# Designed miniproteins, single chains, continued (3), part 68

Each design is a single chain, and the fold is of that chain. pLDDT is the mean over its residues in the fold that is shown.

## One batch from the design tools (miniprotein)

Design m10487
Fold by ESMFold2-Fast:
Structure m10487 (fold): chain A 80 residues (1-80)
Amino acid sequence: MELYEEAERLLREAERLLEEGKKTGDKKKLEEAIRLAEEAKRLGMEVLRKAETKEEILRAIGLILRAIGLILDGELLLKK
């Protein structure tokens, strides 16, 4: 699943940037983490639209929820 692998890659990079931005107070890293998580969410939605099995649907939903969690964490950190 090409889109799934790309979404997973973007989520890992977003998690890295979120953690680094959290430790350093770097708002640009937090903004980049949110941007990558939003792109991963978009790709997860594409994976969901193309999913043909229950297992594929559940994996896509998992990616989308993880991306939403990262976006929320980043937005909350930016409000400080």
Scores: mean pLDDT 85

Design m10488
Fold by ESMFold2-Fast:
Structure m10488 (fold): chain A 65 residues (1-65)
Amino acid sequence: SEKKKKILELIGEILRLIGEIFDLRLELEQVKETDKEKAEELEKRIKELEEELKRKMEELKKIKP
């Protein structure tokens, strides 16, 4: 089923994005007080990934009732 394959692919993408966001948030906590430039770059990247995650979750919601 094409629908089932698309659901599994979207879930895989969502899980990868969640993992990457958590890894970056952990790195941010480590550098937040010592490297402001790196912290700002990490915050920007986290925000971009959170927006991508939101888009993927909305796509999944449209497929799943």
Scores: mean pLDDT 84

Design m10489
Fold by ESMFold2-Fast:
Structure m10489 (fold): chain A 87 residues (1-87)
Amino acid sequence: SSELIAFAEKVLKRVEELIERLKELIEKSEDEEIKKKLEELLKEAEELKKEIEELIKNGELTVTKLIGIALRVIGLEIEVELLEKKM
């Protein structure tokens, strides 16, 4: 439905905002170990962005898949916050 796609686009925007935040944190990080972990999270966020875009494009988006994606976004946001607190 158009409503399901609209919600997925809101989740996609959150992932895009997270990607930009990760890029800023990587640039500002002086700790090599933290920087490597941030780079791994950036890769995961970019892969998640591609997955969401592909599901929207191919019409394969379902409520169950969207919930699963939203939970993964929340997990990444928490991990980024925890790493930022160690900087």
Scores: mean pLDDT 88

Design m10490
Fold by ESMFold2-Fast:
Structure m10490 (fold): chain A 89 residues (1-89)
Amino acid sequence: LEERKEELLRRLEELRERLRNLAPPEVLELLERAIEVVRRNTDEALLRRLEAALAAFEAALTSPEEQDPAPALEALRAAVREAEAALAA
C-alpha cells in the first residue's frame, strides 16, 4: 500500500509540474486534490481506480495533437471525487 501511494504521488507531482504552464488552473487544482486524496486514503480499490484514471490521462497526453485528453481528464475527476466522498464517510 505505502509503495503504491508513493508511486502515485510521484507521478501526480511530476504531471502537475509538467502541466504547470500548459493546463488551466482547474486541472492543476484537480491534480492537487488527487495528491491530497492519495496521501489520506488507505483503500486499495480507490487507489487502483485513481491509478487507472491517471494512467489513461497520461496516455492521452502522450499524443496531445492526436488525442483529446478531455475524456481521460473527466475520468480522473470522477475518481478523485469518489475517493474524496469515501474519506468524508
Scores: mean pLDDT 76

Design m10491
Fold by ESMFold2-Fast:
Structure m10491 (fold): chain A 88 residues (1-88)
Amino acid sequence: SGFEEALRRLAEEGRLDLLERLLETYREAFKVAETPLEKAAAAYGMGVIHELLGDREAAIEWYRRVLELAPDSEEAERARERLAELEA
C-alpha cells in the first residue's frame, strides 16, 4: 500500500525520528480505539513501524494482535504475510 511504501522511504532516508513520532501516534490511536477493527488498523501500523525500526519481536507481537482483533480483515492478511517472513 502507499502507506507502507511511504514508511519504507522514511526508513531508507534515515528519518527514524519521523517513524518514532508515527509510532507514538499509532500507540495513542490504539488506546482510544473503540472497535476491534480500529484497534487492528492501529496495531498493523505499529507492526510495520517496529519492523522498519528493526524491532523484530515487537513487530511480531503487534502483527499477532491484528490477527486476534480482526482475523478476516485486509490488515490481518497483510499481517500473516509479514509474520511468515519474520518467523521463517
Scores: mean pLDDT 87

Design m10492
Fold by ESMFold2-Fast:
Structure m10492 (fold): chain A 94 residues (1-94)
Amino acid sequence: SELEEFIRSRLLKLFESDPVLKEKLSEETLKALVLAILELLKVLGVDPSDLSKVEKLLDILFEYAKKNNGKIVSPFTLSKEEILEKIPELKELI
């Protein structure tokens, strides 16, 4: 999908810009991150056609990942409220 490719390309650029996170980036990790971000957009109620909000979400998640060993929150196991408690910066997108 065009959205998946947009998320994928932006994640590659962000992770490649950080020397520590670049080493953690595999094709398997990238696929998992794309799926997690797509689910996160749904959980947060962010319109995926609003690419400016999608970019902002990716920037916020990248800052979180730098502090959390390349990991983001799991939208498959956490509620919207729990996600916003862990990453309060995401409230800007709601």
Scores: mean pLDDT 83

Design m10493
Fold by ESMFold2-Fast:
Structure m10493 (fold): chain A 79 residues (1-79)
Amino acid sequence: SAEDKFLEGLRAFSEGKYEEAAKLFEEALKLTNNKNAQALTWLGLAYDELGKTEEAKAYYQKALELDPNNVLAQSGLAL
């Protein structure tokens, strides 16, 4: 499920496996037709950890399009 992929991504992220985390969050997004603000936000965070700041900002913007009150995505763009 999308939920299972998202939780697996969070585990990979906590272990410093940012490329694997990004892949898992991307899989969770595909299962939700790209309509998961939380997965978009965490994908942005994974890209920030990989040094891909422009890609991270694009994902935070997409998250805010779905949920304008997403505090983590707002914080990501404030950097």
Scores: mean pLDDT 84

Design m10494
Fold by ESMFold2-Fast:
Structure m10494 (fold): chain A 85 residues (1-85)
Amino acid sequence: MMEKLKEAIKERVLKYSEEEQKMIAESIVKMLKWASKEFPEYKEEVEKLIERIKEAMKAGDTEKLAEEIAEGIVLLYELERRKLE
């Protein structure tokens, strides 16, 4: 189920320009940093994902950046769901 959602998000992100993808990535990184404060058990996973996003941005790899953005969005969705329970 989550893998299908991740793929759909990735395809959507790939339709944006390189500049738009970088803006989305910067927003996702900020949200992930905030989420790691509320869910310390995910801090290591969040930090590794932020590092991958930064590396993709630096490399100009739009396909890899879209993949890492999709993973970040899915993770944020899962953490938000836990907050409601």
Scores: mean pLDDT 81

Design m10495
Fold by ESMFold2-Fast:
Structure m10495 (fold): chain A 89 residues (1-89)
Amino acid sequence: GLAERLEEAYRRGVEEGRELGRAALADPSLLEPVRAAMEARWADFRAFYAAAAALADALGVQLPAEWYVVRAYLEGLREGFEAALAEAA
């Protein structure tokens, strides 16, 4: 169901985020580019989400579940990245 899809997306995000964090620890020059890329992904998500929500409202329909799955992944990605950095401190 949706709950399982959200959990899987979040876990995948955390795993990938931790890997990016370890890469940044090995090469600190990657730290700010990776953070910038993550923030760019969030900015893009927010822009597309706002447009999709406005369209859904205009059509009187609900947003597809895929929007929540992408959000869970992006939340996991950020959390995994920061957790890897914190564990090495």
Scores: mean pLDDT 86

Design m10496
Fold by ESMFold2-Fast:
Structure m10496 (fold): chain A 62 residues (1-62)
Amino acid sequence: SIEEEIRRLELEIEILEGLIGIYRGVINLIGEENSQDLLERIKELEEEIRRLREEIRRLKEL
């Protein structure tokens, strides 16, 4: 069902937000100057979350 798909996407977003939190924690330990790869990973994850939120919005309009 559409509701089940939305719940799956919401869970995926929660997991990705958790991963971003972990990466930010690592950056705080080693410093931003030494964490350019992790900063890039965070940007990629934020873009994926945005895409997933757009998908949820689309599904809610059905």
Scores: mean pLDDT 87

Design m10498
Fold by ESMFold2-Fast:
Structure m10498 (fold): chain A 73 residues (1-73)
Amino acid sequence: SLSTASSQVLNFLIEESKGKKFPLSVEEGAELLAKLKEHVGEEAFNRFAEDVASLILEDEAQKKEAIEKAKKM
């Protein structure tokens, strides 16, 4: 369900944020988003990718680049 996917995304971000400095670089953001895709699957990833990118990256151009790179991983 959408509610279950949201909880899974939040738990993933809590774990991945431990010991990291934000905002991330495009390369670090793409890697994190690729890990998210592996954890939640492509359908849930496509629903949450922009929201997650907004939490971990600063600029709109960087967010778009990281999402596109993650899709290709």
Scores: mean pLDDT 78

Design m10499
Fold by ESMFold2-Fast:
Structure m10499 (fold): chain A 75 residues (1-75)
Amino acid sequence: SMAEELERLKEQLALSLAVLLVGVELGLISEEEAKKLIEEAFKELGLSEEEKEELLERAKELLPEVRKKLEESAK
């Protein structure tokens, strides 16, 4: 269904944002480039301000998990 497809896409986008944010923390990408990529993705998807905030909050919630996975693979 479309609702299931949208939820899947939102989940994948939130994970992608979390990975991008961790990439900034690790110095793999600049804050400026990360911000540009995030803004372009939000614009292309036609997201509302509420949806943008929701996705960013979800991405922030995922940061500890993403950091842990990268830390474990770096051992």
Scores: mean pLDDT 80

Design m10500
Fold by ESMFold2-Fast:
Structure m10500 (fold): chain A 103 residues (1-103)
Amino acid sequence: MKVTLHIAISHHDGYINVAIKLVNEAGETLEERLLSFPEENADEAAEAVVATIRELIARYDIERAVIRLSAADAKNPAVQKVVEAAKATLEAAGIPVEVVVEG
């Protein structure tokens, strides 16, 4: 069964927050991960997100990915680092990625 990977990235109170969900065609959540890192640890945040994506790719047939962030968070360099790392990892695996900037 094909699944969609949803990644929501936000910045709040000096932290980068990443919510990762796998959703099937019926709209059921199969997996959920919530990751939080201090903004100064953006490299560690990116590495942890990449590791989580690789784990999920190994276990599930992911047909596409959607990365969501606010227009304000899209301007944050730490958030940008995590978005680009996630996108590069998914694209290298042949998974189409849509980046949705909300606001």
Scores: mean pLDDT 88

Design m10501
Fold by ESMFold2-Fast:
Structure m10501 (fold): chain A 86 residues (1-86)
Amino acid sequence: SLEEKAETLREAARRGEELAREKPSKELLAGLGETYERLGEVLEKLGKYEEAARAYERAARLYEEAGEEEKARRAREKAEELRRKA
């Protein structure tokens, strides 16, 4: 279910934050960004627009830190779109 996917992704994001804080690398930051982006997608499908927007905002920051400028831009735009729906 989407709720189960959201919980799995929240756990993955939590673990990823711990790893990135301990030894950040562009690869880890980009991967964590992808995890938050996937979480945002699932939360949007669940109608949880504010939570989805926060997930995309976190993804954007992580992509920016990873040097993934285009992914960061798209994630920021998606977050702004979702905040208008919330």
Scores: mean pLDDT 89

Design m10502
Fold by ESMFold2-Fast:
Structure m10502 (fold): chain A 80 residues (1-80)
Amino acid sequence: SKEKERKLAIEIFRLVADTVQEALDEAYRALRPDWKPGELPTEKLTPEQREEVYRLFLENLDKKAPELQKKIAELRKKYE
């Protein structure tokens, strides 16, 4: 049904958004261990550290991708 599709889409959007945010937060925290969610994370980063955030973010996403795909598959099965 369209209601099941809508609920599935919303849960997947939230799961993906949360996973992306976690990967980014972990990347910033690796370079700034004192970084808190809601701070402007680039305020005191050098250009080299900003490039390192992109690298760490991609590595963190790659590490999270298998579990993310598993959770998406479980959600799809729940709404079948």
Scores: mean pLDDT 82

Design m10503
Fold by ESMFold2-Fast:
Structure m10503 (fold): chain A 61 residues (1-61)
Amino acid sequence: SSRAELAAAAERVLAGEESFAAFVERWWPNNPGAVAELLSLPEEEQRRAVRTVLLTLREQA
């Protein structure tokens, strides 16, 4: 499922196995404004956003 794939991608970003840019571009391809805003965040805030997504996806399982 797309949710499981998103969770796996988030885990790869946190492990340093995938870039934040590749992650957000793949999962929000039709939202360039939001992608640009997220890419402008400091690295620590980007990692916080990925952790929040992962926790939300796991809570819904």
Scores: mean pLDDT 78

Design m10505
Fold by ESMFold2-Fast:
Structure m10505 (fold): chain A 66 residues (1-66)
Amino acid sequence: SMEDYLREVAEKLEELEREGVRLIVQEHDYEGVEKIQKEIEKLIEEVAKKLGISKEEARRLLHEVT
């Protein structure tokens, strides 16, 4: 279902955000953080395209199912 899909994507988003924090706090890997931010942006863009909505709307939907 769409709800299950959005929850799975939201879980991946949270995992990427946690990895970004780890890279900054524990490894001081600023380049790694930039890569994580790009991956997050790609994920949101992919959801937006799949659902036919804006990137901002995709972020809101993912926030609501988390």
Scores: mean pLDDT 81

Design m10506
Fold by ESMFold2-Fast:
Structure m10506 (fold): chain A 58 residues (1-58)
Amino acid sequence: SHDAEGARQGGEALLAMGVASEVEAGEDSLRITLRDGRVFEGRGAAGAQAAAGAAFGL
């Protein structure tokens, strides 16, 4: 889905920027670990979007 793709791209951007230390993307899930130790996880397209948004401070 378009929303899941956007969330995945957001996670990859956080890795490229050096803000995230790890990003685990599943078919319908996203988990982002920031360098400060905070973890954001969501399931489904809406959950993945929420996790990505929270990791960006949105």
Scores: mean pLDDT 76

Design m10507
Fold by ESMFold2-Fast:
Structure m10507 (fold): chain A 69 residues (1-69)
Amino acid sequence: MSPEAREAALEVGRTLREIGDLLNEYYTALGNAKKLEKELAENPSEELKKKLEEEKKKIEEAKKKLGGK
C-alpha cells in the first residue's frame, strides 16, 4: 500500500473523530438545554436562564462548525 494512501486514511480518521466530538458536544448541549427548559418551567430563576443561554450558544457554535450554515 502506498504511504500516501495510509496517510489519507489516518487524516480521514482524524476528521471523523473531530466530527464525532462536535456531534457529542451538540447532542450533550441539546439534552442539557431540554433539561434546563423543564426546570425553568417549574422553577424560574435567572441562574437557570443563564445556563440555558450558555447551552444554546454551544448548540449554535456546534451547528456552525458542522454545517457552516
Scores: mean pLDDT 78

Design m10508
Fold by ESMFold2-Fast:
Parts: sequence; structure tokens; C-alpha cells
Structure m10508 (fold): chain A 67 residues (1-67)
Amino acid sequence: AEAGEKAAAGAAAGSGGKGEETARGAQLMFDYGKRGDNEKAGEGAARAAEAGGSPRGVELGRRQAKA
């Protein structure tokens, strides 16, 4: 459990792909937001925050999706 949590935190921080994951999440948010899918847009925002290593940002993004 602790090892898995550490691995997840490392992946979220992105030892080499942090920028790409953040960009992917932002692109997903933009695409779904443009289509009027606010729930999917919020998911993309949460994914971008997670890739940036911000657990608080993930929670905020998910709440924003529900409004």
C-alpha cells in the first residue's frame, strides 16, 4: 500500500512526462468543453492537475466538473 502510494505520487509528479501528461489533460479538457461536455472537461482538468503533482488540484477539478 505505502509502496503503491509512493509510486502513484511519483507518476503524478512525472519524472519525465509531467509536461506531456499536463498537456494531454488540458487538451482533453478543451476538446470536451468545446463539445459542451462539462463532466469530461472537468475530468481532463483533474488529470492535468494530477500529472502536475497537485492532489488538491485534482479534487478542485473534480468539484468544478460537478459545479
Scores: mean pLDDT 55

Design m10509
Fold by ESMFold2-Fast:
Structure m10509 (fold): chain A 70 residues (1-70)
Amino acid sequence: SKEKVLEAIKALENGDYERAVQLAEEALKSGDKKTQAFAAYILSQAYEKMGDEEKAKEYRELAEKLFNEL
Protein backbone atom coordinates (compact mmCIF):
# COMPACT_ATOMS: atom_id res chain seq x y z
CA SER A 1 0.00 0.00 0.00
CA LYS A 2 1.03 3.67 -0.25
CA GLU A 3 1.19 3.71 3.55
CA LYS A 4 3.87 0.98 3.51
CA VAL A 5 5.95 3.06 1.05
CA LEU A 6 5.73 6.13 3.32
CA GLU A 7 6.75 4.07 6.37
CA ALA A 8 9.63 2.53 4.38
CA ILE A 9 10.87 6.02 3.40
CA LYS A 10 10.73 7.08 7.07
CA ALA A 11 12.70 3.95 8.09
CA LEU A 12 15.28 4.65 5.36
CA GLU A 13 15.66 8.30 6.52
CA ASN A 14 16.15 7.08 10.12
CA GLY A 15 18.86 4.58 9.05
CA ASP A 16 16.67 1.56 9.84
CA TYR A 17 17.54 -0.24 6.62
CA GLU A 18 16.24 -3.67 7.69
CA ARG A 19 12.79 -2.19 8.46
CA ALA A 20 12.85 -0.22 5.20
CA VAL A 21 13.48 -3.51 3.33
CA GLN A 22 10.64 -5.31 5.16
CA LEU A 23 8.10 -2.54 4.48
CA ALA A 24 9.20 -2.01 0.87
CA GLU A 25 9.04 -5.77 0.15
CA GLU A 26 5.43 -5.80 1.43
CA ALA A 27 4.58 -2.78 -0.75
CA LEU A 28 6.21 -4.43 -3.77
CA LYS A 29 4.10 -7.61 -3.32
CA SER A 30 0.74 -5.92 -2.59
CA GLY A 31 0.86 -2.47 -4.24
CA ASP A 32 -0.28 -0.98 -7.52
CA LYS A 33 2.34 -0.29 -10.21
CA LYS A 34 3.24 3.18 -8.84
CA THR A 35 3.58 1.78 -5.30
CA GLN A 36 5.71 -1.11 -6.67
CA ALA A 37 7.98 1.35 -8.52
CA PHE A 38 8.62 3.39 -5.35
CA ALA A 39 9.03 0.20 -3.29
CA ALA A 40 11.69 -1.11 -5.71
CA TYR A 41 13.50 2.24 -5.52
CA ILE A 42 13.48 2.15 -1.69
CA LEU A 43 14.80 -1.43 -1.77
CA SER A 44 17.66 -0.37 -4.07
CA GLN A 45 18.60 2.50 -1.70
CA ALA A 46 18.37 0.33 1.44
CA TYR A 47 20.51 -2.46 -0.05
CA GLU A 48 23.06 0.11 -1.29
CA LYS A 49 23.34 1.50 2.28
CA MET A 50 23.77 -2.06 3.60
CA GLY A 51 26.54 -2.79 1.06
CA ASP A 52 24.57 -5.37 -0.95
CA GLU A 53 25.51 -4.04 -4.39
CA GLU A 54 23.96 -6.98 -6.30
CA LYS A 55 20.50 -6.54 -4.73
CA ALA A 56 20.81 -2.74 -4.99
CA LYS A 57 21.43 -3.08 -8.75
CA GLU A 58 18.58 -5.59 -9.24
CA TYR A 59 16.05 -3.34 -7.48
CA ARG A 60 17.35 -0.18 -9.21
CA GLU A 61 16.79 -1.88 -12.59
CA LEU A 62 13.34 -3.06 -11.48
CA ALA A 63 12.45 0.48 -10.32
CA GLU A 64 13.59 1.97 -13.65
CA LYS A 65 11.49 -0.58 -15.57
CA LEU A 66 8.41 0.06 -13.42
CA PHE A 67 8.75 3.88 -13.60
CA ASN A 68 8.99 3.66 -17.42
CA GLU A 69 5.59 1.87 -17.39
CA LEU A 70 3.80 4.69 -15.47
Scores: mean pLDDT 84

Design m10510
Fold by ESMFold2-Fast:
Structure m10510 (fold): chain A 75 residues (1-75)
Amino acid sequence: SKREELEARFGELLYRYELLKMRSKIDPEIQRKLDEAIRKALEALNDPSATVEQLEKAVRELEKAIDEAEKAINK
């Protein structure tokens, strides 16, 4: 299902985040954005009334935050 695909994608994003933490110290401002994006994605995934569109948006915002963090450490 679409929800199962988004849950799998969320898991992949969390794995990328763990790899980032192992490679480098993340800037506090970037860490704050990551924490917020992870929280929002978890809230959406744990809400049985959340629409697929809401889940897609939350997962996309998390991916964006991780992409930003990866770019920051690879300057």
Scores: mean pLDDT 83

Design m10511
Fold by ESMFold2-Fast:
Structure m10511 (fold): chain A 78 residues (1-78)
Amino acid sequence: SREEQLKELLERLEELRKKLEEALKKNPENEELKKALESVEAAIKNLPLASDENLTPETLENMLAGVDEIEKLVEEHS
């Protein structure tokens, strides 16, 4: 369901934030990791406040794809 997708997305974003913080400890000058962390933190803050109109299935799929790309970035700097 959409509610299950939203919960999964939020949990993945929170885990990803922690991974990005750890990656930045190893790579403190990495601008891609800094931007990724800012994006993840913004998503965590804004996603719970979004209305049903703003969280279409397509939007949620795009957000999950974005999480996958940032996870790859973290793996490259692990």
Scores: mean pLDDT 79

Design m10512
Fold by ESMFold2-Fast:
Structure m10512 (fold): chain A 61 residues (1-61)
Amino acid sequence: MEKIELVKEGLEALEAIKNGGSPEDIDRLYELLKKLGIKVDPTTSLDDLIEMLEKKLKELE
């Protein structure tokens, strides 16, 4: 699977959260982190989820 597709989806999810953060946008963020191989706990805060995604996107280039 293409890493570039996951990077694009990640950037789109971050923009959606920044603009309103609907429950659907948060769920999409969770799914993307899972697809990127990041362990996510249900108790993880939204800020921590955003930080994890940003860190991972930087690693993917």
Scores: mean pLDDT 73

Design m10513
Fold by ESMFold2-Fast:
Structure m10513 (fold): chain A 79 residues (1-79)
Amino acid sequence: MAEVLEQKGNEAEKKGDLRKAAEYYFEAAQIYIDNGEDLQRAKELLKKAYELAIKVGDTEFLDRLRELGNKLNEKIDEK
């Protein structure tokens, strides 16, 4: 399911729906992090979502991205 969300993010980004794209990338990254799988891909997806959130000016979403990024770093440190 994470791959489906990533695909939806790519499609939204191509359409210029930057907010939707960022949300899809965030959800995909969260699934990878929660499963403890492909943490490097989760990191790349969070970076994309962060760049899009900055463009949109969504400060609340940036806070959510920082929290998920901290959880990702903790998962990486546990391995």
Scores: mean pLDDT 81

Design m10515
Fold by ESMFold2-Fast:
Structure m10515 (fold): chain A 88 residues (1-88)
Amino acid sequence: SNLKKELEEIIKRFEEIRDRLEALLGQPVSEKQRIAAEILLREVKEFIEKLKNYLKQDLTDEQMENVLKEAKERLERFERSLKVIEAL
């Protein structure tokens, strides 16, 4: 379905945030930056697994639209948090 494909594309964007945080943590960073990055990385990884579990379920279109709304709101928040952390 189009909604399932949209969720798959959003998951890829969360995986890009994960990869950027892992790359940052692979470099010498301040303690403040490390702590903030580790917290966000854990939240991003947990949310990716939650979204992947939704993809395995036979969700109604209404349920999938609610998942997409939550995912888009979380993506915007995580992208903003990543920019703050990268600027530390």
Scores: mean pLDDT 91

Design m10516
Fold by ESMFold2-Fast:
Structure m10516 (fold): chain A 57 residues (1-57)
Amino acid sequence: MDEELARRLLETGKEKFKAGDYDGAITAAEEAIELAKKGSKLYEEAQKLLEKAKKAK
């Protein structure tokens, strides 16, 4: 569906994570998961980012 928007959200989440904004990274990753096709590499990367951001808090 909106794979491009999901990819942009994932990139935004990665940048927020690097900046120490773990809440922002969690929000962006959750939105990317919602928009990405289940079983895609993008979906997997978004889930990994969400897990990393939650562990960092």
Scores: mean pLDDT 81

Design m10517
Fold by ESMFold2-Fast:
Structure m10517 (fold): chain A 94 residues (1-94)
Amino acid sequence: AMAETERRANELVEEAGKKLRDLARQAAISAVTDPEKAQEYLKKAEEEMNRIKEEARRQLDPATAERVSKRIEEEFKEALQGFERLTAYLKAKA
């Protein structure tokens, strides 16, 4: 029972991390030619973060859901840092 809960918690964090990193990468690529589209991707990343946090609250006990939410928030922070680094790199290459 606990092992299944921990597996689901890890799956939600991994899903969030992958989606948030992909959206941040798309935002960075778009930022070179279309800053407005880059902001749309960042908005989608925030919406995706909130969606997965809500799924965690529905599927997991409150304590585990809070732990997962904090980890997803850290994944979002890392994705934003990746966006900034990749955008700087791509602009230097242009």
Scores: mean pLDDT 84

Design m10518
Fold by ESMFold2-Fast:
Structure m10518 (fold): chain A 64 residues (1-64)
Amino acid sequence: GTEEEAEKAYNEGLEALKRGDIEKAEEYFMKVIEEYPNSKYVKEALEKLIEIGVKKLEEAVKKV
């Protein structure tokens, strides 16, 4: 069902992070939010996107 599909997309995002593929991780977490907005994984995906965004901002500031 939709919840199983949301879980799969979220787990694909986690595997992408594990490989260091930040772009693919963001795509999978965005897919959870856009395709499965009523899933419990939406909150988890949002938290992961915030973590990624904070890390990217921290790395950008260090280059200035």
Scores: mean pLDDT 82

Design m10519
Fold by ESMFold2-Fast:
Structure m10519 (fold): chain A 97 residues (1-97)
Amino acid sequence: DAEAQAKAAAEANGEMAARANGGDEEVAKLVADATYNIYQGLIYYSQGDYDAAIAHYTAAEDHLTQAAALSKNPVLKEMLTESAKLVAEQKAKLEAE
């Protein structure tokens, strides 16, 4: 089930972010929510539903940007900032279709 896989990936990435940022649950939740939305965006993109994919990528970009702002770990902050940029670039490509 794509929904179950998206949720499992979100939980795993959230836990990784928490470990990298000293157990910060707020950053972990934002990374989990972003991961869930990236998976949903990819699923809709694969189905040709670009409007739904764009909506999910927009949510992911927002959550990654917030997580980066809250992160005290400079490596995690840079990784989240770059991830937000990549999601924004993917969204822009879909909006051009």
Scores: mean pLDDT 83

Design m10520
Fold by ESMFold2-Fast:
Structure m10520 (fold): chain A 82 residues (1-82)
Amino acid sequence: AEGYAKEAFVLMMLGKYEEAVKEAKKAIELDPNLALAWFALAMALGRIGRFDEALEYLRKALELDPDLPLLQRNRAEIDRVL
């Protein structure tokens, strides 16, 4: 599960946002409580311009892990999604 979430972040860095959405959804299917997967999905959707969906999934990630380390490291990316 975590491997697919990490792959989604790599795909986002390569500009493959639709593929990143696919990998993030796969991670969620394997582990729906993995905050990292919901966060990856939110970031990818934000890059596609689906901000309402991105915000909803970002909130889901925060509900699962309020101290998600990626929030502290990627504040600028989060601000661009919201």
Scores: mean pLDDT 73

Design m10521
Fold by ESMFold2-Fast:
Structure m10521 (fold): chain A 64 residues (1-64)
Amino acid sequence: GADIKKITELIGRILRVIGEILDLELKIKNDPNLSEEERKKLEEEIKRLREELKKLMEELRSIK
């Protein structure tokens, strides 16, 4: 039905965003060549992705 298609699409988007956040967090922790300015930019990108994740999870939670 329509609900399963919407749920599947949202789950796919959620997993992709989680993967992007994890990759960026690992880069910040493990890349010794990152400047403080580059770290700050990556942290700002993580913040934006976390806000996107929150919205997607709230949309998923609203499905009945």
Scores: mean pLDDT 84

Design m10522
Fold by ESMFold2-Fast:
Structure m10522 (fold): chain A 72 residues (1-72)
Amino acid sequence: GAMAEQAEEDRITELSRRVAQLLAEGRFDEARKLVKEEIEKSDPETKKLIESIYNMALKGREEGAARRAARA
């Protein structure tokens, strides 16, 4: 029974990597679109996970910018 669970986790992992890469490249609109499409196609539990991943990636970007500003 773990195969379906693993397939979803693999997709979430790939989504996480792609979102982080898009945000790092400054492609915020593409990252947001990708997240929205996945959320609309996902179960409530998966939606929470996707939102968490997106928020963590955004937080990392904001912290990076703040650290550069603090060093200036």
Scores: mean pLDDT 71

Design m10523
Fold by ESMFold2-Fast:
Parts: C-alpha cells; structure tokens; sequence
Structure m10523 (fold): chain A 60 residues (1-60)
C-alpha cells in the first residue's frame, strides 16, 4: 500500500485536486482534511505521482 500526503496553501485547491484524482482513478482512497490531501492506493509511488501530476495539470 502506497500513501501520499500533499499540503496546499488553501482548502479550495486541496478539494479540487481530490475531485480530479477521483475522476481519473475512482479506486484511489482520497481524504481531504483542510488544506491536506491524503491518497492511499495499492499503486506504486511512481504511478501515484504520475496521477497527481496529471491532476495538477488539469488545475492549471
């Protein structure tokens, strides 16, 4: 199991990223707590980082 924790300056950005991640891969366990996004998955760290970068691209 891989666990990634991402911290943002604001809660709105965290929520938007979480929504995009769930749209890309619904099997991801994404939890938002304030400005922090916690992602848990059986995917490798490399694969999970790739999904996060894709989601960040959708925000920009």
Amino acid sequence: MTKLVLKFEDEETAKKLAEILKEIDPSLKVTVEGNTVTIESDLSIEQLIGLVLRALGELL
Scores: mean pLDDT 81

